# Designed miniproteins, single chains, continued (2): the designs that were tried, part 81

Each design is a single chain, and the fold is of that chain. pLDDT is the mean over its residues in the fold that is shown.

## One batch from the design tools (miniprotein)

Design m6799
Fold by ESMFold2-Fast:
Structure m6799 (fold): chain A 58 residues (1-58)
Amino acid sequence: GGAEAAARAGLAGDAEAARAAGLKGGSTIVHSGAFAGQEAGSPEAQRAGLEAGREAGG
């Protein structure tokens, strides 16, 4: 899922792939209640999703 995609994006430095991975991770985090009140795709959800993907993938 998002962790694998985020890790690949990080290695390649691909902003588009990183964004897509972040959106996936952000949606999951939002649904888990980690960012209650924040919408998937927001800058905060994007960053959290990407970070969560990197942490889970690392």
Scores: mean pLDDT 49

Design m6800
Fold by ESMFold2-Fast:
Structure m6800 (fold): chain A 64 residues (1-64)
Amino acid sequence: KEEMLKIIREEFKPDEYTTEEASERVIQAMVETDLEAGAILAKLNKAAKEKKVEEVKKLEAELD
């Protein structure tokens, strides 16, 4: 669980995805209810770190 939280936290911090408070709340809820959502968030954060803004937007839409 701790490693899952760490991965999701790091991956859910894509640039300009959401506010810090909202991110923390969503990450906590997703870890407890849907681990698959965490995988999509991991892809989002990776794309953000690579400055692939367009890919981040597409992955965000896919999550919804």
Scores: mean pLDDT 56

Design m6801
Fold by ESMFold2-Fast:
Formats: structure tokens, sequence, C-alpha cells
Structure m6801 (fold): chain A 72 residues (1-72)
């Protein structure tokens, strides 16, 4: 699951999927909600990777959808 989410976010943003995977794994290990995980990924992309707001928003929506689906 995490590897697939990281690859999809990488397709949207051009960021290294291994970096995205680390952020996802850290957030999941902390027991964050799907919304909190999506916000953390968006903040990482905007503040550390300099992606566009549109790319960060699309990535956050993908993370939220995928994590929420995995919990169902």
Amino acid sequence: MVDEIARRVAEITGVDPEEIKRILEEALAQGLTPEQIAIRVANFLLNEKGVTIDQASAAAAEVYRAVRAAEA
C-alpha cells in the first residue's frame, strides 16, 4: 500500500518516491489520521520540494483517498 501511494504521488509531483515513502511511513507510525497524513505530505512537498500548489493539492487528495480506503 505505502509503496503504491508513494509511486502515485511521485507521478503527480516528480519527487523521489523513496522520500514520499519515508514521510508516509513516519506519519503512519505516529498513528495520524488520513487527513493529517495528507496535510503532512502536502507540507513536505510545498516547503521542502518546491512543487506547485496544484501538484501538492492533487498529491494530498490522492494520499487521503488511498489511506482512507486502506482503513475501510
Scores: mean pLDDT 83

Design m6802
Fold by ESMFold2-Fast:
Structure m6802 (fold): chain A 64 residues (1-64)
Amino acid sequence: SKEDLLAIADAAEKAGDFYEKQGNYRLAASAYTAASNFYRQAGLPERAKEADEKAKKAYEKAGL
């Protein structure tokens, strides 16, 4: 369901936030990318875009 997709996306974004706080930018970027994909599938394009931007910043910090 879309509710399940949103819950998975929220969990992935929180995981990304956790990894970012720990300085694990590669894992943060992967988690934010997953969140973006699930937000898009849930029909939330603005939240997907925000997660993509967080992933981009994390990739830059990771040197990727």
Scores: mean pLDDT 89

Design m6803
Fold by ESMFold2-Fast:
Structure m6803 (fold): chain A 77 residues (1-77)
Amino acid sequence: NESRELLEKAREYLEEGNLGLATYYLQEVINLSDDPEILREALELLERIREEEERRGDELGVQTVDQLIAVARQKLS
């Protein structure tokens, strides 16, 4: 499953502290998948990235992640 593979990459980059690549792979997951389980996991990771970007003071990063969170939530509705 391509979406699952990309989700795993996003999680790995998040563990490494590479929020940019983690966000990039989560964007691909959201674009490719309509699976509620995958979207819920992607949303959880995006919320974790948002908290870390806020902690770092990265306003642009927070804005980017908020946009992806909105898309993921819309797909789950």
Scores: mean pLDDT 88

Design m6804
Fold by ESMFold2-Fast:
Structure m6804 (fold): chain A 71 residues (1-71)
Amino acid sequence: SSALAALQQAIDARIKQAQAWIDQNSSDLQTLLQQLQGLYDLAKQQEAQDPVIKPLADFFKQQKEQIEAKL
């Protein structure tokens, strides 16, 4: 449906904005990791109410794991 497509586009836009934010905040990886953990926890809480959030939660988990691997 057009409503579902609009929600998916909004999630894609949020992921792109989150990637830009991560790129701008990569100077302190420990602080970034802590903030990504909080964003992941919030996104997982939102996913429990609205499964369309899953790609955003998965994105934060993967970014968190990538930063953790660099520490």
Scores: mean pLDDT 84

Design m6805
Fold by ESMFold2-Fast:
Structure m6805 (fold): chain A 96 residues (1-96)
Amino acid sequence: DKEAFKKRLLELVDRGVENGETITPDSVFPSVDEAREREMNMLVKRFGKEEVYDLIENDKFLEAADELLANNNGDVETATLIGLLVRIHNELEENS
């Protein structure tokens, strides 16, 4: 369910921002939700919370990836974000 997946991503954006990457020593193997929170926090650090909400609500992950690719000067961090955006887009399509 695409809408359920989107709703979950929005919840994880809020949780990721609230947690601020505070990793407990007992979380050596992150759950799927913990891994997703870290991914959402990475996007929020680059784009801001409001932009990440727009990416989730309006399926703009590929558009954002294309924009980063067009403006990328070979930065490894930007390349990592492009890969993350494409992967989330594919997961969203799989849940549609």
Scores: mean pLDDT 71

Design m6806
Fold by ESMFold2-Fast:
Structure m6806 (fold): chain A 63 residues (1-63)
Amino acid sequence: MEELEKKIEEIRKRARDEVAATPDPQARAGVIGQANREILPLLEELGHPAVQTAKAGQEELAK
């Protein structure tokens, strides 16, 4: 768990530093989007409520 939290923090810090160094709004959006794609599977491993809610919804529909 701690390793995943550290990895998420590192990705967020990197994205924040890149955004601060990037004056173009479109390029900033790209940096943020890429960071979110990298973070999402790590949040799933941590059992983040948003991911668990989506899975619970799919399981209820499957019943």
Scores: mean pLDDT 69

Design m6807
Fold by ESMFold2-Fast:
Structure m6807 (fold): chain A 67 residues (1-67)
Amino acid sequence: TTEELLAAAEAAIRMGDNYYKQGKYEEAVKYYRLALNILDQIPETDERARQLRAEVEKKLKEAESKL
């Protein structure tokens, strides 16, 4: 289940990145928020989830700054 949640979060991040590259910042924000919601289901002690949260939070702030 943790592995499946990590894969889903990474997929959401990739979608967010694709929209960000297209200048679709509102859609990028939606996918980055989706990734964070998925990661919130994983224990805070998971190192990979912790790394992904940090990455997504940075990406989310950058995308929101474009709105």
Scores: mean pLDDT 86

Design m6808
Fold by ESMFold2-Fast:
Structure m6808 (fold): chain A 73 residues (1-73)
Amino acid sequence: GGIDESLLDEEAKKIREELLENLVDDLDENLELMGKVYEEHQSKEVGIAIAEVLAEALKRLAEKKKQERAEKE
Protein backbone atom coordinates (compact mmCIF):
# COMPACT_ATOMS: atom_id res chain seq x y z
CA GLY A 1 0.00 0.00 0.00
CA GLY A 2 1.03 3.57 -0.61
CA ILE A 3 1.75 6.10 2.11
CA ASP A 4 -1.37 8.14 2.86
CA GLU A 5 -0.70 11.89 2.56
CA SER A 6 -2.52 12.46 5.88
CA LEU A 7 0.21 10.34 7.54
CA LEU A 8 2.82 12.86 6.34
CA ASP A 9 1.58 15.29 8.97
CA GLU A 10 3.98 16.62 11.64
CA GLU A 11 3.49 13.57 13.91
CA ALA A 12 4.12 11.06 11.09
CA LYS A 13 7.19 12.99 9.91
CA LYS A 14 8.60 12.95 13.46
CA ILE A 15 8.00 9.19 13.80
CA ARG A 16 9.64 8.58 10.41
CA GLU A 17 12.66 10.68 11.44
CA GLU A 18 13.01 8.80 14.76
CA LEU A 19 12.83 5.46 12.90
CA LEU A 20 15.46 6.60 10.38
CA GLU A 21 17.76 7.91 13.15
CA ASN A 22 17.41 4.62 15.06
CA LEU A 23 18.21 2.74 11.85
CA VAL A 24 21.31 4.92 11.29
CA ASP A 25 22.51 4.57 14.91
CA ASP A 26 21.97 0.77 15.08
CA LEU A 27 22.35 0.07 11.36
CA ASP A 28 23.88 -3.43 11.78
CA GLU A 29 21.13 -4.64 14.15
CA ASN A 30 18.30 -3.07 12.15
CA LEU A 31 19.68 -4.37 8.83
CA GLU A 32 19.83 -7.89 10.32
CA LEU A 33 16.22 -7.58 11.52
CA MET A 34 15.06 -6.29 8.12
CA GLY A 35 16.94 -9.12 6.41
CA LYS A 36 15.17 -11.68 8.63
CA VAL A 37 11.75 -10.13 7.88
CA TYR A 38 12.46 -10.24 4.13
CA GLU A 39 13.75 -13.85 4.37
CA GLU A 40 10.63 -14.94 6.32
CA HIS A 41 8.17 -13.33 3.88
CA GLN A 42 10.15 -13.29 0.59
CA SER A 43 7.65 -10.71 -0.68
CA LYS A 44 8.67 -8.43 -3.55
CA GLU A 45 6.59 -5.62 -2.03
CA VAL A 46 8.27 -6.04 1.38
CA GLY A 47 11.68 -6.05 -0.31
CA ILE A 48 10.89 -2.81 -2.17
CA ALA A 49 9.62 -1.14 1.03
CA ILE A 50 12.78 -2.19 2.92
CA ALA A 51 14.96 -0.96 0.03
CA GLU A 52 13.25 2.46 0.09
CA VAL A 53 13.75 2.84 3.87
CA LEU A 54 17.37 1.68 3.57
CA ALA A 55 18.05 4.13 0.71
CA GLU A 56 16.79 7.04 2.85
CA ALA A 57 18.74 5.81 5.92
CA LEU A 58 21.95 5.42 3.87
CA LYS A 59 21.49 8.93 2.43
CA ARG A 60 21.18 10.35 5.97
CA LEU A 61 24.14 8.27 7.19
CA ALA A 62 26.29 9.51 4.28
CA GLU A 63 25.36 13.13 5.08
CA LYS A 64 26.17 12.59 8.77
CA LYS A 65 29.55 11.00 7.92
CA LYS A 66 30.40 13.88 5.56
CA GLN A 67 29.80 16.38 8.37
CA GLU A 68 31.76 14.24 10.87
CA ARG A 69 34.75 13.90 8.51
CA ALA A 70 34.75 17.65 7.80
CA GLU A 71 35.02 18.32 11.56
CA LYS A 72 37.42 15.46 12.40
CA GLU A 73 40.18 16.58 10.00
Scores: mean pLDDT 64

Design m6809
Fold by ESMFold2-Fast:
Structure m6809 (fold): chain A 77 residues (1-77)
Amino acid sequence: MLAELSEAIRNVALAYYNGSSNQEIKEVLEKQAKESKDPEVKEALLEAAKVAGEQPSGEEAAKAAIETLHKAAQEAA
C-alpha cells in the first residue's frame, strides 16, 4: 500500500518533469490503478486521476494528484 502510493507520487512528479499534460498524468494514474491488486490503492489512484484530469494544466494536475496521493498515504499509515 504505502510503497505503491509512494511510487505513484514519484511517477506523477517524473511525468510532470518530462512535460506531461494534465490528460497524460491522468492516464498514467489510471493505468497504475488498473495494474494494482490493492482496492485501497486503486481507489486512491482513481481519485488522483479524476482530480488531475479536472485541472487546467500539467503543473496543476501534478500538484493536485500528488496532494491526493499524499493524503491517502498519510491515512494508510
Scores: mean pLDDT 81

Design m6810
Fold by ESMFold2-Fast:
Structure m6810 (fold): chain A 78 residues (1-78)
Amino acid sequence: SMYKLISDEGLEEVLKSLGLEDLIDKYKKLSEEVKNEIKKLIYETQEELVRERPSEEEALKKVEELREKIKKIIEENS
């Protein structure tokens, strides 16, 4: 399937769902390249969860790993 990046509005909702709403203003100030890196990471994690259908515990672990990676990217580029 063709790779599609989520919208900025869609990504703000993902950040809120991950408990990273305090980083939304920092996210908005990032370069387009860094924003696309974060969007790609979210997409790849979602595709992995759909493909692998892991247990609830493994799914929560992958979501926590995604949260930490996104937080690190935003903080390192802010």
Scores: mean pLDDT 77

Design m6811
Fold by ESMFold2-Fast:
Structure m6811 (fold): chain A 88 residues (1-88)
Amino acid sequence: MEEILRKINEILARAEAGAPLEELREAVRELLELAKEEGVPKEVLDAIEEALEAETNLQMAMSLGVAEVALAVYRVVEEKERKKRLEE
């Protein structure tokens, strides 16, 4: 999970810096394969796949932003459920 979040942030930073879209797509493809291996939620996978179809750095950043938020929310929910089980 941390590696996926890190890669999303690295690609977002590169997109904001104006990196070529082709380089960003290659990085997003690597991110998608890593996300599949880690078993992230479908919502995160869908957002990463949407980023691959982006025609501009802005569209890619928007899709990756959705993936980042979805992943962060998923982790918060999982951590809360884990803490609840430890308190009982």
Scores: mean pLDDT 79

Design m6812
Fold by ESMFold2-Fast:
Structure m6812 (fold): chain A 64 residues (1-64)
Amino acid sequence: AEGEVAWSAGQPVAVVTADGGVASVTQPSIEAAQQTLQTRLAELGAQATQRAKQSRDAALKGGF
């Protein structure tokens, strides 16, 4: 919860690298990536639902 405040949009995000350095990333790039991921997840979810329903219907109707 406390960490979320540091990651608010419009601010640079500081990340600590394993190599012993500190790098900064801009928040807007992360938001754009999240929007793209949400769109893709919606598409994959629709495809998964369609396949599951088709397989279930075929199995149930064919089994009767």
Scores: mean pLDDT 60

Design m6813
Fold by ESMFold2-Fast:
Structure m6813 (fold): chain A 72 residues (1-72)
Amino acid sequence: MKERLIKKIKENLEKQAKLYGVPYSSEEEKKKEIEELAKTLLDIWINELKVSPEELEKKLEEVKKELEEEEK
């Protein structure tokens, strides 16, 4: 379950970074920062804000659809 959520968060963060033209020093730095941010966000949402995994997955899927529509 956690691996699936982290993957969805990373995919959404990568799409947002590309869409909004976020500058990174390198592809390696971009992947590192996105992975660190995704892990931090997951921990905050699940452990601090007590969002259910199901609710989080639903919201991540909604964000993914919005980003896919903006890509077109």
Scores: mean pLDDT 76

Design m6814
Fold by ESMFold2-Fast:
Structure m6814 (fold): chain A 104 residues (1-104)
Amino acid sequence: MEEAVLLAALAIEIAALDFIAMLLERGGISLEEAKREALAIIENAIENIKKLAEHRGVDVSEYIKKLEELRERIENAKTGDELVRVLREVSDLLKELIKELLAA
């Protein structure tokens, strides 16, 4: 099922964001590189969420709005600590969305 592939993609995106946050905390990645990678992951997550929502007939407009706000906060983060906090919020939001999509 296409849904299984999209759900797997979201799970991988969550794991990637958690890994970037860990690297930032350890100084293993630059702020600029982490922002670039995180923004690309969130753009892909938003598109995958829209496809899943359309397939299941679920309204995810509030989640998309929150993800767009978080994307802007990533772009504007000035420190690794600020970016880590935003990445964790994105990860948590994506986990809640997957739970909602699985319950639909």
Scores: mean pLDDT 85

Design m6815
Fold by ESMFold2-Fast:
Structure m6815 (fold): chain A 63 residues (1-63)
Amino acid sequence: SLVKRLLEAASEHGDLTPRQLAELTGASLAAVSRELRLLEERGMAYVDEAGERVLLAIPRSAI
C-alpha cells in the first residue's frame, strides 16, 4: 500500500518532500500529494505552508 510505504520512508529518512516520497515509493507526485492530504486529515501527516516539506507521524487514533 502507498500509505505504508510513505510512513516507512518517513521513518527511515525523517521529513521528506512530496517529490522525494514519490521517488522512494515509485508513485506519481499527484498520488503522493493526495495520500498526504488524507493522512493530514487523519492527523498522521503535516505539510508546511510552502508545500515543500512533509512531516509524517504515526499516532494511533486512540492511545
Scores: mean pLDDT 66

Design m6816
Fold by ESMFold2-Fast:
Structure m6816 (fold): chain A 75 residues (1-75)
Amino acid sequence: MEEEVEKRLKEAEDRVKQLATEGINKMKEAYEKAKKVSPEEAEKIRDELASQITDKVAEELNKAYEEVRKKAEEL
């Protein structure tokens, strides 16, 4: 039974890792695009995007944690 929890944990870890990597790459791309506008606008766009992407990654992490916790609680 514990083996199922460990498998779920590893799967969730891999998924979160992939999502985080994708989010970071998207953030880098957005930052490069923001550099083409005025400095003040670039900073605002960068900060907004960084916040949004960070929130999304945190949300996915929370979802993965809750799914794993729920599975552990069932076992």
Scores: mean pLDDT 69

Design m6817
Fold by ESMFold2-Fast:
Structure m6817 (fold): chain A 60 residues (1-60)
Amino acid sequence: MSEEERQLIRDAAEEVLAEMGLSPAEAPRLLDDPRFLRRVSSLVGMPRATVREVLAELFA
């Protein structure tokens, strides 16, 4: 995955966390939250499984 794609996923995840009233530090506990993953997936246009793998690398 490119740095541009990883940055897109990171930015989308931080946006969704902010919408939920959470800090980026909360991201690891939401890796199994289907609503969080669905929202990030929708924003970046990538499958939820791909988003989860990248977020686990970035935040866990």
Scores: mean pLDDT 80

Design m6818
Fold by ESMFold2-Fast:
Structure m6818 (fold): chain A 89 residues (1-89)
Amino acid sequence: SKDLKDLIEVAKKLIDAVKKNIENLPKSVAEEAKKIVKEVEEAINDPNTSISDLRNKVIKMGMFVANHGEYFPREVNYLALFAIEKALM
């Protein structure tokens, strides 16, 4: 569906943004970020992933960025909020 494709597109943008900023994160936060990113990447690459499961994983990744907002550029914080909003619709 279009909603699933749009959610995947936003999720991929947020994954790329988190990966680009991984070096700026404290070690423990970077390790958590890598695990969360991997969970979303695996969900995107699994054809059996439900839209509900993908939404929950995208919300988790967006909330992670929001809760560690000081380590990310403003644009990435806005992208995280947009990803959460998109996943809730």
Scores: mean pLDDT 88

Design m6819
Fold by ESMFold2-Fast:
Structure m6819 (fold): chain A 65 residues (1-65)
Amino acid sequence: MSDEEFLSLSSEEQGELISELAKKGKLSDDEAAEITAEAMAYGNETGSAKAAGVKAYRLIKEKLA
């Protein structure tokens, strides 16, 4: 899925996809915590929950690549 396709999803659908990818990718607790912290910081910086979701999705994809 592309970043554009991800952005077209609702916030609920984005959260579901992120959760599914993290579980399928078998991310460690430390990796999941780092991704969450970076995504939350980015969301706070931009003031956008969707921006935080996109950041989390990109970080998960990079870890799984």
Scores: mean pLDDT 72

Design m6820
Fold by ESMFold2-Fast:
Structure m6820 (fold): chain A 100 residues (1-100)
Amino acid sequence: VSLEERQALLKYFLSTELKGSPLTVARQARLLNLLLLNAGQVVSRDQIVDAVWPDEEPAANSLTTHISHLRKFLEQAREEGIPLQLVTVKGVGYRLQKLD
């Protein structure tokens, strides 16, 4: 993932996602930032939980909900020409990468 692609995605996030609840926006921003910092590499579920919920235990469906929301955001970003996708690595975690 290039610096240009990262900047485009962050700009798009700021223009579209700030209308959500402050807590949801903050968690989505932490999740997106963690995945962008580790773009092309697998980020474990534990790393995501520690970064997104640093001082709390998330409910069992919270991670799945935030991942689902992020996937929809990335689908919309792809329509705007930002060629990034989120891949599930079963039993390990997630990877943000460029479309093939």
Scores: mean pLDDT 76

Design m6821
Fold by ESMFold2-Fast:
Structure m6821 (fold): chain A 79 residues (1-79)
Amino acid sequence: LSPELEEAARKLAEEIAKEYKIKSKEGKEEVLKIVLKLAEIFEAALEGKVSKEEYYKAAEEAAKKIEELAEEEKKKEEE
């Protein structure tokens, strides 16, 4: 992964965690892992190693996982 994409991914992960109110250290680390993996797939797509279709599928899966993490955090707040 290029340093520029890694930096962008880390900043995006921080904003996503803040927006979705993912407050746990574990949750924030999981968001970062999801976004970094998506960035790697994006770079592979730019290099022609992965199709745009595969990238969009990975992006949809990443969004779903982030939403699930946010729901878990919300449930913890209600308890």
Scores: mean pLDDT 78

Design m6822
Fold by ESMFold2-Fast:
Structure m6822 (fold): chain A 90 residues (1-90)
Amino acid sequence: SESKLTEFLTEASRILQKVLQETQKEMIEKGYSMSEILKKLKELTEFARRLLIKAANEFIQNGADEDYGKKLLEELEREVKEKAKELLEK
């Protein structure tokens, strides 16, 4: 249903925004330049956007099952956090 997809997308957006904000904060604390911060956040945002589209499609294909949706959100958060860590190590 539209309400289930809306809830999924709302929660996904909250997760992604939090990861992006924490990543930005860590880059500032580590003394990254503004140009480096913008470049890395752009890459992380594009990566997260592609994963969100994939997760949303899988959620719909699975019949918008709540338990499966929670697993998809967990995987989304993990993969975006792993990408953020990779970007900060290089």
Scores: mean pLDDT 87

Design m6823
Fold by ESMFold2-Fast:
Structure m6823 (fold): chain A 75 residues (1-75)
Amino acid sequence: HPLLVLSKEEIIDILQSLGFSRETAEKMAEVLLENPFISAKELAERTGVSEAAARRALFAVYSAATKKILAQLKA
């Protein structure tokens, strides 16, 4: 899965850049690495963030993973 090219710390850094606390970012990163196909609703339920915040987090993390893969393929 594309998400697995990111380390836990890279995911945490991305989430903190979106305004999440380190504690929330760590919890979200653990959940995402456990299930990369997780829905925004399920991520929100497991972490206590809003569904809208979970959607924003998923988009940012998947976008970063995709950019990293594409950069490596074109390097």
Scores: mean pLDDT 80

Design m6824
Fold by ESMFold2-Fast:
Structure m6824 (fold): chain A 100 residues (1-100)
Amino acid sequence: DSLKEIEKDLEEKKEKRIERINNDPSLTQEQKEEKIELLELALEAFKLSFSASRELAQETRELISKLMEAVDEGAKQEEIEKLKRELEKLIEEMKEEIKK
């Protein structure tokens, strides 16, 4: 079962990303907290994807990848907010699907 390996990999990637965010001298404390919260949101969405339909899971994982890339590349706050809203919508859709 690859689930435990995926969880471990995500934990390691999360830890490394948090460290990079905290060590970035160009970011304010507020910006660091926002990026960390966004990483937590991505992790929640990823976990939900294991219980969702294949299509919804795929869409969610692609959006998470795009969001993490935008954060890592220093995209504009407006672009990050747009991706965050799209991810929040997918989280709601996955939660509704899981209830069925």
Scores: mean pLDDT 76

Design m6825
Fold by ESMFold2-Fast:
Structure m6825 (fold): chain A 100 residues (1-100)
Amino acid sequence: DPREEGLKRVKELAEQLLLIAELLAEHADSSQEEVLALLRERLDPVSQETAAGILDRLYELPPAERAAAIERALAIAKEIVEKGPTSELMVAFNSTFTVE
């Protein structure tokens, strides 16, 4: 069923985003290369590209802002898992890793 398969892929995306945020929270003091290596072992290839882009932006932030961005991303990723990946939540998640 294409509809059931679509819903499964949406749930898998939500779980991958949560995994990225959780690994970032656990390894906030690790180097970009170390965190990327951990993500590559646990993520599918598409999510690996997403994670690499997130890491590039996150590591441009000062350490104090990086910790706050990770905490915000983790909260939003949990909402994406609970409510589904709405456009508003996806924009909020992506914006956590940029300097406003």
Scores: mean pLDDT 74

Design m6826
Fold by ESMFold2-Fast:
Structure m6826 (fold): chain A 85 residues (1-85)
Amino acid sequence: IDEAVEDYEKAVRDALENEEEGKYNLAVIVYMEEDREYVEEAIKRARELGVKEIKVYELPSEAEREELIARVRELNEKIQAELES
């Protein structure tokens, strides 16, 4: 759970660092089903930063911690691949 939030914060931080050099064009938001209401606010903040593309990923709340960690890891790899493309 905390790890998913940290992954989202890391993606936003990486995007902000890229913007400083004019490379910023994508924001990635990762959230748990139970935190869906906070996603809309996160999207608004990303748009205020001038993000051109926003990708949103949802993680199931029914999964146990180990399964959530595995899904976050897979999602992180997917996000990194998209950013490196």
Scores: mean pLDDT 62

Design m6827
Fold by ESMFold2-Fast:
Structure m6827 (fold): chain A 85 residues (1-85)
Amino acid sequence: MKELVEEFKRKVDEILEKLKRGEITPEQAMRELVELVSEIAQHFEPEERKRLLEKALEIYRKYKNGEITVEQAADELLKALEELA
């Protein structure tokens, strides 16, 4: 489980670095983050997976409504994963 969190952090950093360099848009960065969460969620038990995916959907909704930035969404996703791992 610790290895999954570290891998997630590394991949999140790669997405944010691409966003910072202008290689991808904020919307593309969000899609990559959601896909990454979906991949990681497959390693959890059904109930924990459901909670992680529900939290990810709430974070994505807040982003779509302009309530948070991509960087804030990434931080909230990392915290949700650390709480379950």
Scores: mean pLDDT 81

Design m6828
Fold by ESMFold2-Fast:
Structure m6828 (fold): chain A 82 residues (1-82)
Amino acid sequence: MPSLEEQREMLKRALQEVAGLSDETADKLLNGELDYKEMMELISSAQLGAVLAFRHDKAEWGEVLKELEETVGLKPSGATLT
């Protein structure tokens, strides 16, 4: 099983490719170095779902992000219930 550091590196790449985070933002998020202002920006953009998925399972972060986007209405993912 990969170590926490190996998982962190893989998640950093996924954050950049899926959530659209910059290198600096992804590093600060994974290291817990974000200021309140930066954290609020991530919440407002529904990117916090990627952080929650890191705590649970990588396979779930797409679902978590979708739920947050639909809930906050920042980036509508489309009508999946039709």
Scores: mean pLDDT 55

Design m6829
Fold by ESMFold2-Fast:
Structure m6829 (fold): chain A 104 residues (1-104)
Amino acid sequence: GPPEEQRTPIDLAYEKVKEEIKKRFPNLSDEEIDRAARLIVEAASARYGLKLAEKGQLTPEQAEALRSRYDALRAEVEKILPGYADELIKIAEEELSKGKNVAD
């Protein structure tokens, strides 16, 4: 793939989550893995965005919308990968956090 320094933190989180899903669910199709990984990274991004909202960068209404989005995305992941949503979302959040700490 492209060099690590050319990938965004979101791209790195997405690839990490895809690999973690493949390890746990080797019989899932590439389309199912891609869908689940995107939902997981979007959920992790929404939770990360809520921490920025706490610093006054978003309106209360925007923060509520992110919370509702997170809850909906988590529920969809649980339907695809029951029992693994929280674990995989946490992995995505850790990768997003690492990218932020490396960048600035």
Scores: mean pLDDT 77

Design m6830
Fold by ESMFold2-Fast:
Structure m6830 (fold): chain A 96 residues (1-96)
Amino acid sequence: AAMEAERERIRELIEQVLKNRDEAADAELQRLIATSQRVRDMALEISLEGQLETIKKNGDKETQIANLKRLLEQLKKEGGPQSVIDMVEEALKEVE
C-alpha cells in the first residue's frame, strides 16, 4: 500500500516533467531519486516505460533504434538496474 502510493507519486512527477516540462516536478523527482536506491530503481522503471512509449511513437525505425541504443548506453554507464536494461534490450529487439 505505502509502496504503491510512492510509485504513483513518482509516476505523477515523471508525467509532469514529460508533458509540462515542470522544473519544480523535475527537482522533486531528482531529490527523491538521490535519497533512496529503491526510489531511484522505481523512478527508472516508470521513466523507462514512458520513454520507450515515446520512442516507439516518434521518428522512423532508424531513429527509434538510435534512441534505444543511446538510452541503453546511458543506463549501463549509470549502473542502472538489470531489469530496466533488459526492458530496453527487449524494446530494441521488437523494433529491429
Scores: mean pLDDT 74

Design m6831
Fold by ESMFold2-Fast:
Structure m6831 (fold): chain A 68 residues (1-68)
Amino acid sequence: SAEEVIDNILKLLETQLKDNKDAKLTEEQIEEAVKNARETIKKLAPEASDEQLEKAEKKVREILEKYR
């Protein structure tokens, strides 16, 4: 389901960032990651609603901005 795809992407992202605690992200890298996450969700779960996609983008951005 779209929710499972989104949840898995978010969990992988958090795990990778925790393992690389010294990583600092630029604004450009954050924007690229958000766009890539949206496109990946659309490809893996084409049934995802616009609301689900927007919510996923917001969560990805929130996680990444902690490392900005």
Scores: mean pLDDT 80

Design m6832
Fold by ESMFold2-Fast:
Structure m6832 (fold): chain A 82 residues (1-82)
Amino acid sequence: MEELLKELEEKLKELDKIVKEVSDAESVSKEKKEEYLKKIEELEKLLEKLKEVDPELYEEIGPNLLKNLEKLRELLEEKSKP
């Protein structure tokens, strides 16, 4: 569990950097979009593990985090338009 939480924290820090990079960028390349989507998928998988290991903590943070990931996916689609 503690190892999972540490991994989740590290991925959340990466996500914060991605959000800032995407927000500051005029547009996002196809390669960067694919890289960011892969990192979103990694976070989604960590949340699935959290749901199994600590369902109470998942109920606390999972819905808000999933909503933020959904918003980032929308932003990536918008910024990746040619």
Scores: mean pLDDT 79

Design m6833
Fold by ESMFold2-Fast:
Structure m6833 (fold): chain A 86 residues (1-86)
Amino acid sequence: MSEEEKKKFAVLSIIKALMEAKGVDSVPLDEVIKAVSEATGLSEEDVRKILKELEKQGLVRIDEEKNTVSLTDKGKEFLKEKLKEA
């Protein structure tokens, strides 16, 4: 797995974990940024850049009006495939 794929996997895994822990379909953007930053050691700015790349790839949906992030079906499928390799 490339370093870029590892970062994307980490971000998506944290979003999924927060959604499952809270029993919600979407999580506050600020909570995702904080959780990823704390888990990975990346700056909040770097986490925001990764989230925008994931949104561009269709793996997450960012709702700027509600300030929330959710996993797409494509993002969930990406995680399932990567978990089979782990």
Scores: mean pLDDT 80

Design m6834
Fold by ESMFold2-Fast:
Structure m6834 (fold): chain A 95 residues (1-95)
Amino acid sequence: MTVDDLLEELRKLSLEHAQSERARAHSDGVLDGLERVLKKHNAVEVLSFERTTDADGTVHVSFTLETEDGQLLSIELLIGPDGLEIVSVELRPRP
């Protein structure tokens, strides 16, 4: 898996979510899509996954995975009525 390939798939999920009222109503559908993307790109291991829902229905997702190169990829997402937003992406060497 390359980071660029993963980010491209996340952009596709964001576009699908924005274009579909049904997908926007069901944040779980976007999270299932995210899981499929991670499996498709052969992430070595998901080290952490956190999901929090705000009072307004916005879902905050933060996860860290280990790449095949032994690097740590940390991604923070915001899933709300306006679609999926990539808040932060950080790639760092394993300590």
Scores: mean pLDDT 64

